# Designs tried in a protein design run: designed miniproteins, single chains, continued (2). Part 104

Each design is a single chain, and the fold is of that chain. pLDDT is the mean over its residues in the fold that is shown.

## One batch from the design tools (miniprotein)

Design m7620
Fold by ESMFold2-Fast:
Structure m7620 (fold): chain A 59 residues (1-59)
Amino acid sequence: VTVENADGESAAKAVEEAKAKRVILTSKDGSQAVGENPTPEQVKKGAEALDAVKVVGLP
């Protein structure tokens, strides 16, 4: 699953619905953070901290 222009809440919801086991957060400057088996709350906080422009959830 891929979400662009994701608010933390929207990103967390998409990851939860997809039951993603790996999440890649990408900020506007191209910085990335990768999480393995993150909780929805961790995805939300990560996306907000990075001001993420793209969130990719993988199975």
Scores: mean pLDDT 74

Design m7621
Fold by ESMFold2-Fast:
Structure m7621 (fold): chain A 81 residues (1-81)
Amino acid sequence: MEEKRKKIKELFEKFLAGDEKAGKEAAKLAAELELKEAEEMGISKEELLALVEEGLAAAPTLDPASAAFYTAAAEELRKLL
């Protein structure tokens, strides 16, 4: 768990430095982690989808890099649901 969060953080920092491939990898890993944590908490796929849609609606309020990353991670998460 902690190692996966650390990997996502390292990849996100590379994305902020201009590494688009690292950003895509971080988004996929973030989606996988989010799904696993939701399952461990007993959150249904329907509830998780609702949270993803709420987050996507709020993404434009973030800075452009965070908004782009969140949108990519949310799209990857939706593909897993």
Scores: mean pLDDT 76

Design m7622
Fold by ESMFold2-Fast:
Structure m7622 (fold): chain A 74 residues (1-74)
Amino acid sequence: MIDEEEVKRALAEIAAAIAVKSGATPEQLVDLIKRLAENGFDPEEVAKIFIDALRRAGREELAEQVEKMVKELL
């Protein structure tokens, strides 16, 4: 048995980890969050996953910038 929402969460976490390690800009991160939301991912949950990934990577300033941009968008 597979929980579809759990699979989506895992995919969002993988996407966030790849984007953060690749040095994505705030604009690129927000665009990726939007693309995931357009494909059936919960925008609030995806945004939290990306922000958390940035904070875990020590990118606090970038995390705050992305959080602000997402709030303006959603």
Scores: mean pLDDT 81

Design m7623
Fold by ESMFold2-Fast:
Structure m7623 (fold): chain A 100 residues (1-100)
Amino acid sequence: AADDEILAAMEKGDLTRAAEIARKQGRPELAEVFEAADRYKRLLDELGAGGTPEAWGRVFRTLARHLLADPDPERRRQTLEIMRSQVEAAEKVLEKKKKE
């Protein structure tokens, strides 16, 4: 199933591939969440707060399973807003560190 391909990509940490699959399946809201999650991971890695590939794989698989099990567009939008808020907070921390 298409959902299995998204889960496999997320578990491997290939969020770009997961977003591509979601867009091809006509689920742009899922693609946007996966892109925000990828941005957040990259910011945490740059801040030195990132996890192991195995830990990230577990986190991303759990996120994907939650989103795929709940087809409500409003709850998906709420998840996206939370992810975007986390990205913005991490970006502000990184910008402050780069000014030092």
Scores: mean pLDDT 79

Design m7624
Fold by ESMFold2-Fast:
Structure m7624 (fold): chain A 70 residues (1-70)
Amino acid sequence: MEEFYEKMKEALKGFTPHAIAGFGLMAVRDAESEEEARKWAEATLKLLRDYGAPDELIERFRREVEEILA
């Protein structure tokens, strides 16, 4: 988890919460395994919360992740 979070934090420095969510969804979709996808999702959720993303965006991100993993 820590490695994925630090990679996203550095790469997406200065990006908006909406852009962070979008990149997180792309990373989840492009993951080689469900475990890797979950790690990207968790890292994205943590970063969104740390950046003060609105609850609506966080909930939308969770739903989109569930759709990708279904």
Scores: mean pLDDT 80

Design m7625
Fold by ESMFold2-Fast:
Structure m7625 (fold): chain A 69 residues (1-69)
Amino acid sequence: MSKKELEERIKQVQQQVEQARQQGGDPQHIQQAEQHIKQAQEALKKGDTESAEKHIKQAEDHVDQALDS
């Protein structure tokens, strides 16, 4: 996955976090998703696209869990 594709996925998961917050999703999972978004952004700044992708997937998983709670 390219850096541009990862940047787009970060934007998408940030939007999902905001939607989860608006819908009253679990605050703990929202916080974990936000933490992984920050880690993904830092990985991209370092050029570590593999680490960035892993953190994006973790953030997406936490958003899903926030909405299931």
Scores: mean pLDDT 83

Design m7626
Fold by ESMFold2-Fast:
Structure m7626 (fold): chain A 86 residues (1-86)
Amino acid sequence: MATVTLSETELTAKVGEKVTVKVTLTNATSAKALLRYPDGTLVDQKDVDSNGEAVFTPREAGTYVVVVTGSDGSNTSTDGVRLTVT
């Protein structure tokens, strides 16, 4: 069974700053990280790398949500965190 856990309860960044999202994956064969606005509008998406990291560079100030979904081909697990950009 795949599990996904984000290391942070909230993320903060400045416009143009790289944000590293750290993910603990257990029994997952693939994982994707989605950066979206709270209204559900997709801003960017990344595959989680072999180190359990996805890196985003927000270009506008505001409130975002990062959602990570991991899969083992039969099960999916999802975790999310708020990102505040100033």
Scores: mean pLDDT 82

Design m7627
Fold by ESMFold2-Fast:
Structure m7627 (fold): chain A 87 residues (1-87)
Amino acid sequence: HMRVEETFGVKEADKELAIRAALWALYRAQGRLDEAVAFSRDPSRAPPAEVEVEEKKLDDNTVEITARVRDLESGGEAVVKAIAKKP
């Protein structure tokens, strides 16, 4: 069972972008680069996947968004943490 975990620093907390990043990471890790590219260009091609998003305030200037996606066809998983820090 494939599991990918990535962490990014981002300018702003955006749950939708975190979800897309997790799907991109999942497809890339599976070698499904054509699907990754197609999804980024045409969001209507979104695959059948379970999506969970959690937002956590770490301090007054830092927000962490965790997006978890599981591909229902392959059973592969990706977890992406996007950390938005606003001074």
Scores: mean pLDDT 72

Design m7628
Fold by ESMFold2-Fast:
Structure m7628 (fold): chain A 77 residues (1-77)
Amino acid sequence: MEEKERKEWEELEKKLRQRVDDSIAARPDLTEEQRKKIEIAFEVSLEATRAAREGLTPEQIDELVKKVREELKKKYE
């Protein structure tokens, strides 16, 4: 049971990354900043999902999401 859940999550994560990559590739008119913005949104979503699985409270997850978003924005600016 647990092994199936892990494999299912790994496949879902890979599929989501593939969809994001495909979406970016389909829009060659996007600037580097716009592409980074999409990547940031995706990474924030992954971190929130990991934190929820780790057993963090909704308050802790919200705080983590805000921090990760701010750090990623600083890197691409």
Scores: mean pLDDT 73

Design m7629
Fold by ESMFold2-Fast:
Structure m7629 (fold): chain A 117 residues (1-117)
Amino acid sequence: MKEELLSLVGEVLDAITALIHAETPEQREAARKALDDSIERLKKINPEIAEAVQAAYRAVELGVETGDKEMIDEAVRALVEIRNALLEGKTDEEIKRVSREVKARLDKLIAEAQARL
């Protein structure tokens, strides 16, 4: 289970990187599909990680649309924090806590950015 979660978070990071560097509509569509597929798989295994990943996805989309590089960097950092918690062999309770903390941080950043629009 933790090994599958680590693999899925890796797939999310790859898809987010592809989305950030997408130059064509086809590349953006492929990255979004990969993200949606990974999120659906995560929801079945760990809903807290799935919710944190969805928040990171929203932050990246908003950051790309508005040119907010700090928003993009914070989303990537949040996903790296989850990956590191999995790599360190943290307990399921600790992983859920980290996921909830990064989601709250990203939700706040998204809300603050949207308030500026």
Scores: mean pLDDT 85

Design m7630
Fold by ESMFold2-Fast:
Structure m7630 (fold): chain A 62 residues (1-62)
Amino acid sequence: MVKEGTLKPEYGPIAEAEVGFRAGDRVTVTLNADGKWATVTSHATGGSFRTRVESLPHIIDF
Protein backbone atom coordinates (compact mmCIF):
# COMPACT_ATOMS: atom_id res chain seq x y z
CA MET A 1 0.00 0.00 0.00
CA VAL A 2 1.20 3.52 -0.87
CA LYS A 3 0.08 6.63 1.02
CA GLU A 4 0.86 10.33 0.67
CA GLY A 5 1.63 12.34 3.80
CA THR A 6 3.61 15.19 5.33
CA LEU A 7 6.63 14.90 7.62
CA LYS A 8 5.67 16.14 11.11
CA PRO A 9 7.44 19.39 12.14
CA GLU A 10 8.88 17.84 15.32
CA TYR A 11 10.64 15.07 13.34
CA GLY A 12 11.97 17.28 10.53
CA PRO A 13 15.34 18.20 12.09
CA ILE A 14 16.23 14.56 12.81
CA ALA A 15 15.16 13.35 9.35
CA GLU A 16 17.03 16.26 7.71
CA ALA A 17 20.29 15.18 9.40
CA GLU A 18 19.86 11.60 8.13
CA VAL A 19 18.31 11.95 4.64
CA GLY A 20 17.93 15.67 3.89
CA PHE A 21 14.21 15.89 4.70
CA ARG A 22 12.71 19.17 5.88
CA ALA A 23 9.81 19.70 8.30
CA GLY A 24 6.57 19.83 6.31
CA ASP A 25 7.97 17.96 3.27
CA ARG A 26 5.46 15.93 1.29
CA VAL A 27 6.31 12.24 1.44
CA THR A 28 5.25 8.95 -0.11
CA VAL A 29 4.93 6.06 2.34
CA THR A 30 5.32 2.56 0.84
CA LEU A 31 4.48 -0.40 3.07
CA ASN A 32 6.83 -3.37 2.70
CA ALA A 33 5.37 -6.84 2.03
CA ASP A 34 6.15 -7.99 5.60
CA GLY A 35 3.70 -5.39 7.01
CA LYS A 36 6.26 -4.36 9.66
CA TRP A 37 8.45 -1.87 7.77
CA ALA A 38 7.67 1.14 5.60
CA THR A 39 9.83 3.25 3.30
CA VAL A 40 9.30 7.02 3.50
CA THR A 41 10.41 8.99 0.41
CA SER A 42 10.63 12.80 0.16
CA HIS A 43 9.04 14.41 -2.91
CA ALA A 44 11.44 17.38 -2.62
CA THR A 45 14.77 15.50 -2.30
CA GLY A 46 14.04 11.92 -3.41
CA GLY A 47 15.78 10.78 -0.22
CA SER A 48 14.27 7.91 1.73
CA PHE A 49 14.44 6.22 5.10
CA ARG A 50 12.94 3.05 6.54
CA THR A 51 10.83 2.99 9.71
CA ARG A 52 8.50 0.64 11.57
CA VAL A 53 4.83 0.82 10.51
CA GLU A 54 3.85 1.41 14.18
CA SER A 55 6.05 4.56 14.21
CA LEU A 56 4.34 6.18 11.19
CA PRO A 57 1.62 8.05 13.21
CA HIS A 58 4.42 9.74 15.23
CA ILE A 59 6.51 10.76 12.19
CA ILE A 60 4.03 11.34 9.32
CA ASP A 61 0.78 13.31 9.20
CA PHE A 62 -1.60 11.70 6.65
Scores: mean pLDDT 69

Design m7631
Fold by ESMFold2-Fast:
Structure m7631 (fold): chain A 105 residues (1-105)
Amino acid sequence: MKEEKKEEILAELRERVRASVQQAATDIANAKNEGEARDTIAQLARDVSRAVSEALKKAEEAGVDLTPEEISRVVRETLHEGAPQLREAARKAGLDPDRFAPPPP
């Protein structure tokens, strides 16, 4: 049960980060200028921080040992998966994709 609950919390974190990336991509593609695109990236960072805080709270409530390494891995992997989508959105808006998405490793 505890191991299954840990997997559930990490899966929910991944889904929340993925949804935030999808929303950011939509907002960037519709950005009228660089300022709006930068505001969207700042909002994405806030949404990711909120998702992490919610995951930690759920883990504490469930009595699950959730390590910072596991959280960081899920967040990094999900953001890396979403980076091409953010870059494509920037290109569609006529913006420099290197300003709005990390380069692939």
Scores: mean pLDDT 80

Design m7632
Fold by ESMFold2-Fast:
Structure m7632 (fold): chain A 88 residues (1-88)
Amino acid sequence: SEEIREKLEEAARLLDEAYEKSKDPRAQDLLESVRAAVREFIRRNRVPSEDAVATLLALLNEAKTYSSPEVQKILDETARIIREVTRL
């Protein structure tokens, strides 16, 4: 759906911001993996499954452990948007 696509595109934009503000290569690697997966769902016009969303949220939570408080806030916002996709 268009609404799901818009939410995934918003999540991708937040992931770009988090990546640019991250200084730890471990956070950057995790964020690149999440970003690549989100962009693949957008490219294929595909809705992420609940299992796919759970995997993305786990990777975001791991990235937060290597992130500044400012980046953690961006990742919390990203996680909220990704969770909303499974409710649509």
Scores: mean pLDDT 88

Design m7633
Fold by ESMFold2-Fast:
Structure m7633 (fold): chain A 73 residues (1-73)
Amino acid sequence: GAALGAAVGAAVAAMKATGKETYTIDEVLALLREAGASDADIEAIRRILEALGKEEVTLDDLERAGVRAVLES
């Protein structure tokens, strides 16, 4: 929903501000929680990111996961 989209946007902005290329899933989920994402939305994003099989994820991975979570709800 709109709240998840706003939280993903805020998390992406925070990630860009760090200058890092990749982030752990836990770091991304913490940023989403701080941005006001619900526990259900955070769990959906976590499952999508974990399914990628990567230790660290990119901004593009998060943006795609956000779109996927909205489509699956």
Scores: mean pLDDT 78

Design m7634
Fold by ESMFold2-Fast:
Structure m7634 (fold): chain A 70 residues (1-70)
Amino acid sequence: TLEKAIEAARNKEPFISPDKSLAVTYDFDEAVELAKKLNAGLVIVPHDQAEEAIRIAYESGSRFVIYVER
């Protein structure tokens, strides 16, 4: 769910939704590979913007991998 993705981002933990429409990662190479595998858009954000990026991606209805910078 959206809430679990946001909680994962707050704790700097990776997350992938069950439908694979949303993924959150802290490893850039992993983010690139996930975006290719899932045919998803790649979004790069600093940690303080992670929650907002996750909300926007979730509401878009499209597939996204969000890479969160340290």
Scores: mean pLDDT 82

Design m7635
Fold by ESMFold2-Fast:
Structure m7635 (fold): chain A 58 residues (1-58)
Amino acid sequence: MEETLALVRSLSRRQRLAVATLAGLPRSVGLDPEALAEHLERHSRDPVAAIRSVAAAV
């Protein structure tokens, strides 16, 4: 959680929205770094790798 949250907070708003969209999450979750990090931790096997892949593409 701590590493995931730190990575999400380091992303731009555009990158956070892209991560939320690709994860099938609502835009409201993409706008809240803590909510986005929590959902990724719960629903992704490797949230850190998922975030890095999307961030590199955006």
Scores: mean pLDDT 76

Design m7636
Fold by ESMFold2-Fast:
Structure m7636 (fold): chain A 83 residues (1-83)
Amino acid sequence: MKKILELLEEGIKYAEKGDLEKALELGIEAAKMAMDLFPDIESITKSIGFILRLIGAYLDKDAEALIEELKLFKEWVKEQEEK
């Protein structure tokens, strides 16, 4: 949990600096850890959707979209911790 949130927060910081490749790498790493931690079909589908949207934003060179997707996934991960 804590490691996933740290990766997402670091990814946001890299995207804000314009390092979209590093932000994408950190976001994908966080999503892989989230799929291991939340192995249900709904949560896996959420993580896959997040990865696809991150890749789309990266290909479009859209830093704002990358930051937004990282923030939305971070909030979703926090909700899973609270139950």
Scores: mean pLDDT 84

Design m7637
Fold by ESMFold2-Fast:
Structure m7637 (fold): chain A 66 residues (1-66)
Amino acid sequence: SGDEVIARIAEAEARRLAEELARERGWTIDGPVEVEVTETSVVARVTLRDPAGRRETLTLRGRKMP
């Protein structure tokens, strides 16, 4: 379905950005990319950890425009 395509694109983009951020800052990705698609929006979240073990969340948010 269209939502599954949107979810895959959002997941790939969030993972790519998280990997770049992790590489640049010496952080690690902590767990899977979480994606939520609604009728009007898409949200992707990735949790990262800094070298001290503190959790940071990267959130990508978009609106669905038909």
Scores: mean pLDDT 83

Design m7638
Fold by ESMFold2-Fast:
Structure m7638 (fold): chain A 98 residues (1-98)
Amino acid sequence: MKALEYVEKALEYLEEAIRAFENGDMDRAKELAKKAQEYLDKARRVAIEEGHLEATIELNHALFHVERALQADTPEDAIRHLREALEEVKKAIEVLKK
């Protein structure tokens, strides 16, 4: 898969994770956030290999926020970090679609 395909998968999982946290399904939300993290890590590796430096920076920011969400003590803090990750992922998609 190209970096863009992995990033689009991460976007889907981030949106599902936010929805799961909003519904109070903590176990499902964390599982979905971990899947988003896996796809973001794959996207970052491919972006580095393809020389997409700007996308790599945005993906690093997204990964930081997903990690913070997984470490959050409250659903509200987790949702806040996942929304920040979602914004960075959308920026990476825009850069990769050039």
Scores: mean pLDDT 88

Design m7639
Fold by ESMFold2-Fast:
Structure m7639 (fold): chain A 100 residues (1-100)
Amino acid sequence: SREERIQQLLDAFVQESKNLIEMIRNLDPNNPIEVTFVLMHSIALSSTAYLLLRLTEASPEVQEEVNKKLKEINQAILNGDKEKAIELINELTSFLKQLA
């Protein structure tokens, strides 16, 4: 069912977000190769988020909020602000759970 697909994607998002958080915790923010690798994983996470928005028929306002949080996550990673990046990923995960 549609509800089962939403739950599967949400579970995948939660697991991907936990993996990304661990990558961020272990990140050397002065190593551009590691920063690029973490950003690539953040972009992959964004793809799962966009699919969740489509399946939940999220409003334009909800889509804008998610896009804003994704942009802020990437900016925090680029700035080496690990605490802010982790906080924003947890906020986005909680937000997406409310849509399911």
Scores: mean pLDDT 88

Design m7640
Fold by ESMFold2-Fast:
Structure m7640 (fold): chain A 93 residues (1-93)
Amino acid sequence: MGFNKKAAETITKSLIDSIKDPKLRKAFEEAYKAGKVTKEFVEEMARFYGLPLERLEKYLGKDPYDAFIAAELEYAVDVTFEKRKAGEEFPEP
């Protein structure tokens, strides 16, 4: 039990430290300290990843780490979808 909490905190700190955007990093830190996703964290994730705010609002009050991973997955899906769509509609000459 203690090891799992300490490991989660270490992983989360490493992720926070890897965030290049200072506003997103601060919002993540504040949400993690509060133990829940804040409106500011949702807004900064939506801004940083270019995702619709409403797609991330469902994570309000949830675990900040889970919400961050979910936002990264949503971004990866959107990038993959746009790349595929561009390839199908505009094949290279």
Scores: mean pLDDT 71

Design m7641
Fold by ESMFold2-Fast:
Structure m7641 (fold): chain A 67 residues (1-67)
Amino acid sequence: MKEEADKLGEASRLIVELMRQGKSDEEIIAELQKKLGFSEEEAKRLVDTIKKVIANGQATVAELRAA
């Protein structure tokens, strides 16, 4: 349970970092699967969640330029 929460925190940081680097959603999903062992469905859900958080006014200028 605790490790799952820590894994989600790491995934969120990785998603934000990759978005800032200009990676596509597909590339971010692939990295989540490779580095953290998420399934494609889990990775897609996480990326969608982070994008919604950003869209609700937590976006940085760098992240918007990367996307």
Scores: mean pLDDT 71

Design m7642
Fold by ESMFold2-Fast:
Structure m7642 (fold): chain A 94 residues (1-94)
Amino acid sequence: MEELIKKAEEYEKQGKINEAVDLYGQAARKAFEEGDYETALKYVRKAASLAKDPVKQMTALMLAISALVEYELGNKEAARRDLDAAIETVKEGA
């Protein structure tokens, strides 16, 4: 986890926004799979903050919230799809 975040911060400093978003997304997925939903949301929010379009930021956050709800309902495949869609939305907005 820590290595992913450190590398993401390095890419962010270099202006490599898509690479930073991918690494924050990997950290969010890892936290989500470990049941640490607070940390997963933290890193999705961090990735979303790098998007220039506020509509895409909002869409990414809504998809992340949808993923948490789907996971609690036992819809793990839908949850994973929504989390991945959130990360891709941020990349399109960067």
Scores: mean pLDDT 76

Design m7643
Fold by ESMFold2-Fast:
Structure m7643 (fold): chain A 93 residues (1-93)
Amino acid sequence: MFESVEEAIEYLRNTEIPPFDKSKPITEYPEEVKKAIEASLIVGVYRAFGPLFENEEEALAAAQKFVEMSKDKPFDEIEKNISKLLSEAYKKV
């Protein structure tokens, strides 16, 4: 679990991600790939929706909730439906 958006950014900067099958749920990937996907989703949500949150902590919490609720879905479905899945995660905060 990342404690800040900056931690997720630093992880992605310092980690080379091998190619992976985007049709698989996050839970089926190696730990290195799972952590990289989680970091990518956190950074992506922050960059796309950051202006809609009052602060970085809210953006981070929403991104983490989104990852937790999406972990059993194929990654390509997550990418396609990110706005819908994020909206559902926010409602449960």
Scores: mean pLDDT 68

Design m7644
Fold by ESMFold2-Fast:
Structure m7644 (fold): chain A 70 residues (1-70)
Amino acid sequence: SEEEVERLVEEIKELTEKALAAIEAKDWKTFQEVMARIQELLAELYKLDPEKAEEVAREVEERLLAAYAA
């Protein structure tokens, strides 16, 4: 459903913020745990809306790469 897609997108965005905070803190254990959860949610999103999942995955990757460059 559209509501389920929106919920997954929002949860992935919240986890991405946690991943970014973990990078800044150099907390690699938390980073790994959060990234594993993001991958699980992206897999669920891909089952419901593949195009949206690809868009969100790209956005997550771009934000993480920008954080490593900072």
Scores: mean pLDDT 86

Design m7645
Fold by ESMFold2-Fast:
Structure m7645 (fold): chain A 72 residues (1-72)
Amino acid sequence: LEAELERLRERLATIREGEGAKNFDKAVPQLELGLRTGLGADDADIQEMLDRAKKVAEAAIENGRRVLEELR
């Protein structure tokens, strides 16, 4: 699961670099679907992990945006 979350972060990072926020917004649901299908189960724990991964990615981007605003 941690490895899957790390893979999600890597994927989101490359999307950010290549295409920006629009791709991030579109790719997240697809990545979640892929992880659920790959795991073959959406147990409560797995669902929470997927939601947490998305929230962490969103928080990281939001934080980065604020830091850039400060630095200008």
Scores: mean pLDDT 59

Design m7646
Fold by ESMFold2-Fast:
Structure m7646 (fold): chain A 69 residues (1-69)
Amino acid sequence: DAERAREAGYRAGVAATLSAEATGADLETAVKVAFRALVDERGLDPELVREGIEAGIAAAQEHGLSVVP
């Protein structure tokens, strides 16, 4: 399902961005690990997962979806 793939990617992008901001972790590495898990383990469409991840990163940065400092 296209919506499920985009949603999973979106959540992964948000989580990776928040984790990188909170812990100083490398965002690219976190995104790559999540992408591989969603594509390889869950069989989701790579293109739709990538769309979701990009949207999630943008949303986390623009809307302040972050943990309390």
Scores: mean pLDDT 75

Design m7647
Fold by ESMFold2-Fast:
Parts: structure tokens; sequence; C-alpha cells
Structure m7647 (fold): chain A 62 residues (1-62)
């Protein structure tokens, strides 16, 4: 399933980069907040992770 594939990709990225789950979620949320600056393929991937993990864009800095 697409959900299983996204879960495996997330696990692989965390393993390769040494990111914790919290750091990976922050990365996705920050990317989602700046989604318009990404190319279409990266936008699709970030949106897929955000939907799968039910993540919201990072709030603007205070």
Amino acid sequence: SQAAQLSQIAADVMKKTGMSKDQFFQFVQNSLAHIDYLDPAKQQTINAFAAYFQLQPAPPPP
C-alpha cells in the first residue's frame, strides 16, 4: 500500500540522516510551511508525508 511505502521511506530517511522522529516531523512541517519554494516532485512528497503523519505546516516565527 502507499501508506506502507511512505512509512518505509520515512524510516529509511531517518536511518540514513540520523534524524529522530521529532526532527523528521519538524523537517516535514518546515518544508510544508515553505512548500511554494519547492519543485513539484518535492511538493508531492512533502504533502504525502504531511497527510500520512497528519502534520500541519510549522507556524510563522514570533
Scores: mean pLDDT 80

Design m7648
Fold by ESMFold2-Fast:
Structure m7648 (fold): chain A 59 residues (1-59)
Amino acid sequence: GHADAAARAAATGTPLGAALGGAGAQSYENMSKEGAERAGRLALEDPEAGARAAAQGAA
């Protein structure tokens, strides 16, 4: 939920952490397999881009 996402994001302090804790797993599950793979790859190369991709999946 919202509070859980906020707590996880605060614990990591990074956009990648926010994506993984806030929107990451559920967003990746809701995306197509290729979309999830792309978001994961972006998160490793560019945490901000990965976080943005995960957030788009959650929206």
Scores: mean pLDDT 55

Design m7649
Fold by ESMFold2-Fast:
Structure m7649 (fold): chain A 93 residues (1-93)
Amino acid sequence: SEEELKKKLDETFANMLKALFDIAFLESVRRQRKLSPEEKARLDERIAELRTQLQNDAVEMKKLIEEAKEKGLDISPALLKFYEDLADWVLSQ
């Protein structure tokens, strides 16, 4: 119900943040240029997987936000907007 929806919003947000940090870290490693072509290919594959996960999580976040609005979920409008802005930013990348 409402508690489960709040939990899903929070968990989806946490997953998105983790993916963003992991992508930033791996892109930083890739920029070092000390990697073999094989190592770069592995990093590019992992970054692509994380970007796909992040995009899927952003789509899910938008759905959860719409559900929260439809159900009149007791959540801070500022927090809900923050989640929405993050998802929109991810989908614009």
Scores: mean pLDDT 88

Design m7650
Fold by ESMFold2-Fast:
Structure m7650 (fold): chain A 75 residues (1-75)
Amino acid sequence: SFPVSGAILKARELALDPSTPEEVLKEVLELLKEELEWLRENLDSLPEEEKPAAEKTLREAEEVIELLEERLEEL
């Protein structure tokens, strides 16, 4: 699995937990954005067979980023 995959799963878990502090949500959002930029920058360098999984990971990361940003706007 790509390193970003683990970050996405954890970020989604934290975003869905009502007890997660605002500062933790902000930290996770910034971390996930950095990981996603790394994956975007390196996507074209991946073996062709790995690109579909990486593209799926990018889409999932973007969805979780939107969820985190929406939740932070409500706080």
Scores: mean pLDDT 78

Design m7651
Fold by ESMFold2-Fast:
Structure m7651 (fold): chain A 90 residues (1-90)
Amino acid sequence: MEELERLKKELEEMGKRSKDPLIRRLIELYLEAAELYVKGGDYEKAKRILEQAIRDARELEANPDDVTRKVGRVLRAIGWLLDAELELKK
């Protein structure tokens, strides 16, 4: 729980500091997916999603001109969110 809150806060701060709309969207999608897993009681998966989100956001910050990579990571985040929504319906 405490580590989940720490990771969530770090990711939210990255989103507030980013001027890149694709990085901000990626962060929003991963935060929503993690929240769904927390609601479903899967704290381990929520933690892994937040850790992956931080890695992806840092990678995109390091490669600001790589629009194709940014779009690919956003699509991946959408996939995680869809999986979370489907898991909650079971």
Scores: mean pLDDT 84

Design m7652
Fold by ESMFold2-Fast:
Structure m7652 (fold): chain A 82 residues (1-82)
Amino acid sequence: MPVEITIPLKDKNGNVKNYTITLEEDEISVKDLIEKIKKEHPDVSEESLIALEDALKLLSNGKEVLSKEEIKEIAEKINESV
């Protein structure tokens, strides 16, 4: 079953927006997740994508491939920090 996650990211104009991403695969690499967000939401700033990649790596203890449930948990932690 697809999992929908919401992440607060800055757009290219510096505004914080809640971006909704649908995860259809059971697992996705951090790199592929960032590319998916960039493709679906081209208005997200490069700075926010770099910060998200760093947060995913830090909060996953260095995992390169994450389950959709792990990504949802990390997104919730990011939302609590903003």
Scores: mean pLDDT 80

Design m7653
Fold by ESMFold2-Fast:
Structure m7653 (fold): chain A 78 residues (1-78)
Amino acid sequence: MKSQLQKDIDQGVKDVATATILTVAERSSPEKILQDLSTTPFSKETIDAALAAADRLADPEKAAAVRQGAEINRARLE
């Protein structure tokens, strides 16, 4: 179990990762997003950040590509 300070720090790091993924995804095609996410190995924290970014994307096709790529990546960690 983490202290409140550690939780706040972890949340800040995830917020920055989510904002970065969101910015990159907004500038990329759905096909490019899926290819990059499915071929790049991510940590669990990066996968969580990618799923959070997908929820913030205005384009539903890009959001779907991010979620699909994140789930493929998550399955590889199992």
Scores: mean pLDDT 76

Design m7654
Fold by ESMFold2-Fast:
Formats: structure tokens, sequence, C-alpha cells
Structure m7654 (fold): chain A 64 residues (1-64)
């Protein structure tokens, strides 16, 4: 299972092989707290989407 995270405002893309890696990437890109980043990953596990955190728009998708 793999996570793709795209910062839509900067164009920076991160690929994370683990859920914890995805959380860390979201925190780094947006400055979000660990709790906010975990909530985004949990929602992305249900449905890929675009999330706004601290003025950053992140496209987060889970790939099998």
Amino acid sequence: MRYHILDMDTGERVVAETEDGAVAAIMRLSGATKEQARAVVEEAKRRSGIFELNGHRLAVSRVL
C-alpha cells in the first residue's frame, strides 16, 4: 500500500510506502499537527481527495 501526496500550490510530490510516512510528509508540507495529518490519512484511506491544511492544498491518494 502506497500514498501519493501532491502539494498543489508548490508542485512538490511525495510518495510514502507507509501510513506513518504519509503522516510525516503531510506534516512537513503543510505544517499541520500529527493529529491533523493522521485525520487526513484516515480520510484518504476511505476516499482520495484534496485537503486544505494551514493554507496548503494537498492532493492525497492511497494506491494499492
Scores: mean pLDDT 84

Design m7655
Fold by ESMFold2-Fast:
Formats: structure tokens, sequence, C-alpha cells
Structure m7655 (fold): chain A 61 residues (1-61)
């Protein structure tokens, strides 16, 4: 149930794609933050980074 870095990274990718489709610059920026945090969480195994990345991705989408 703890969010993984993989989930946060995928969410960020989807959020950026959705933001582009909607023309939302804010959505794209939030999705990119989710991607960056998710990538770091995948590399380090940091659960807090995965959680924060997921929050940004969710807010973007």
Amino acid sequence: MVPSGEKAYEGGENAVASGRALGSKVGIELGEKGLELGKKAKETGDKELAEKGGEYAEKAG
C-alpha cells in the first residue's frame, strides 16, 4: 500500500500527457515534478519521495 517510485513515475508521465491534451501548463509542470520525484524514488527506494511524487502527479491529472 506504500506508493512505489514506479507508480509515481508512471503517474507523472500520464499527468504530463493529459496536461498537454488539455492545454494546461500547470498540469504539465506538476506532472513533471511528479516524474522527477518518482525517478529519484525508484533509484533510491525512498518511500517519502515516492509519496510526494504521487501527490504531484495526482494533482496534475
Scores: mean pLDDT 71

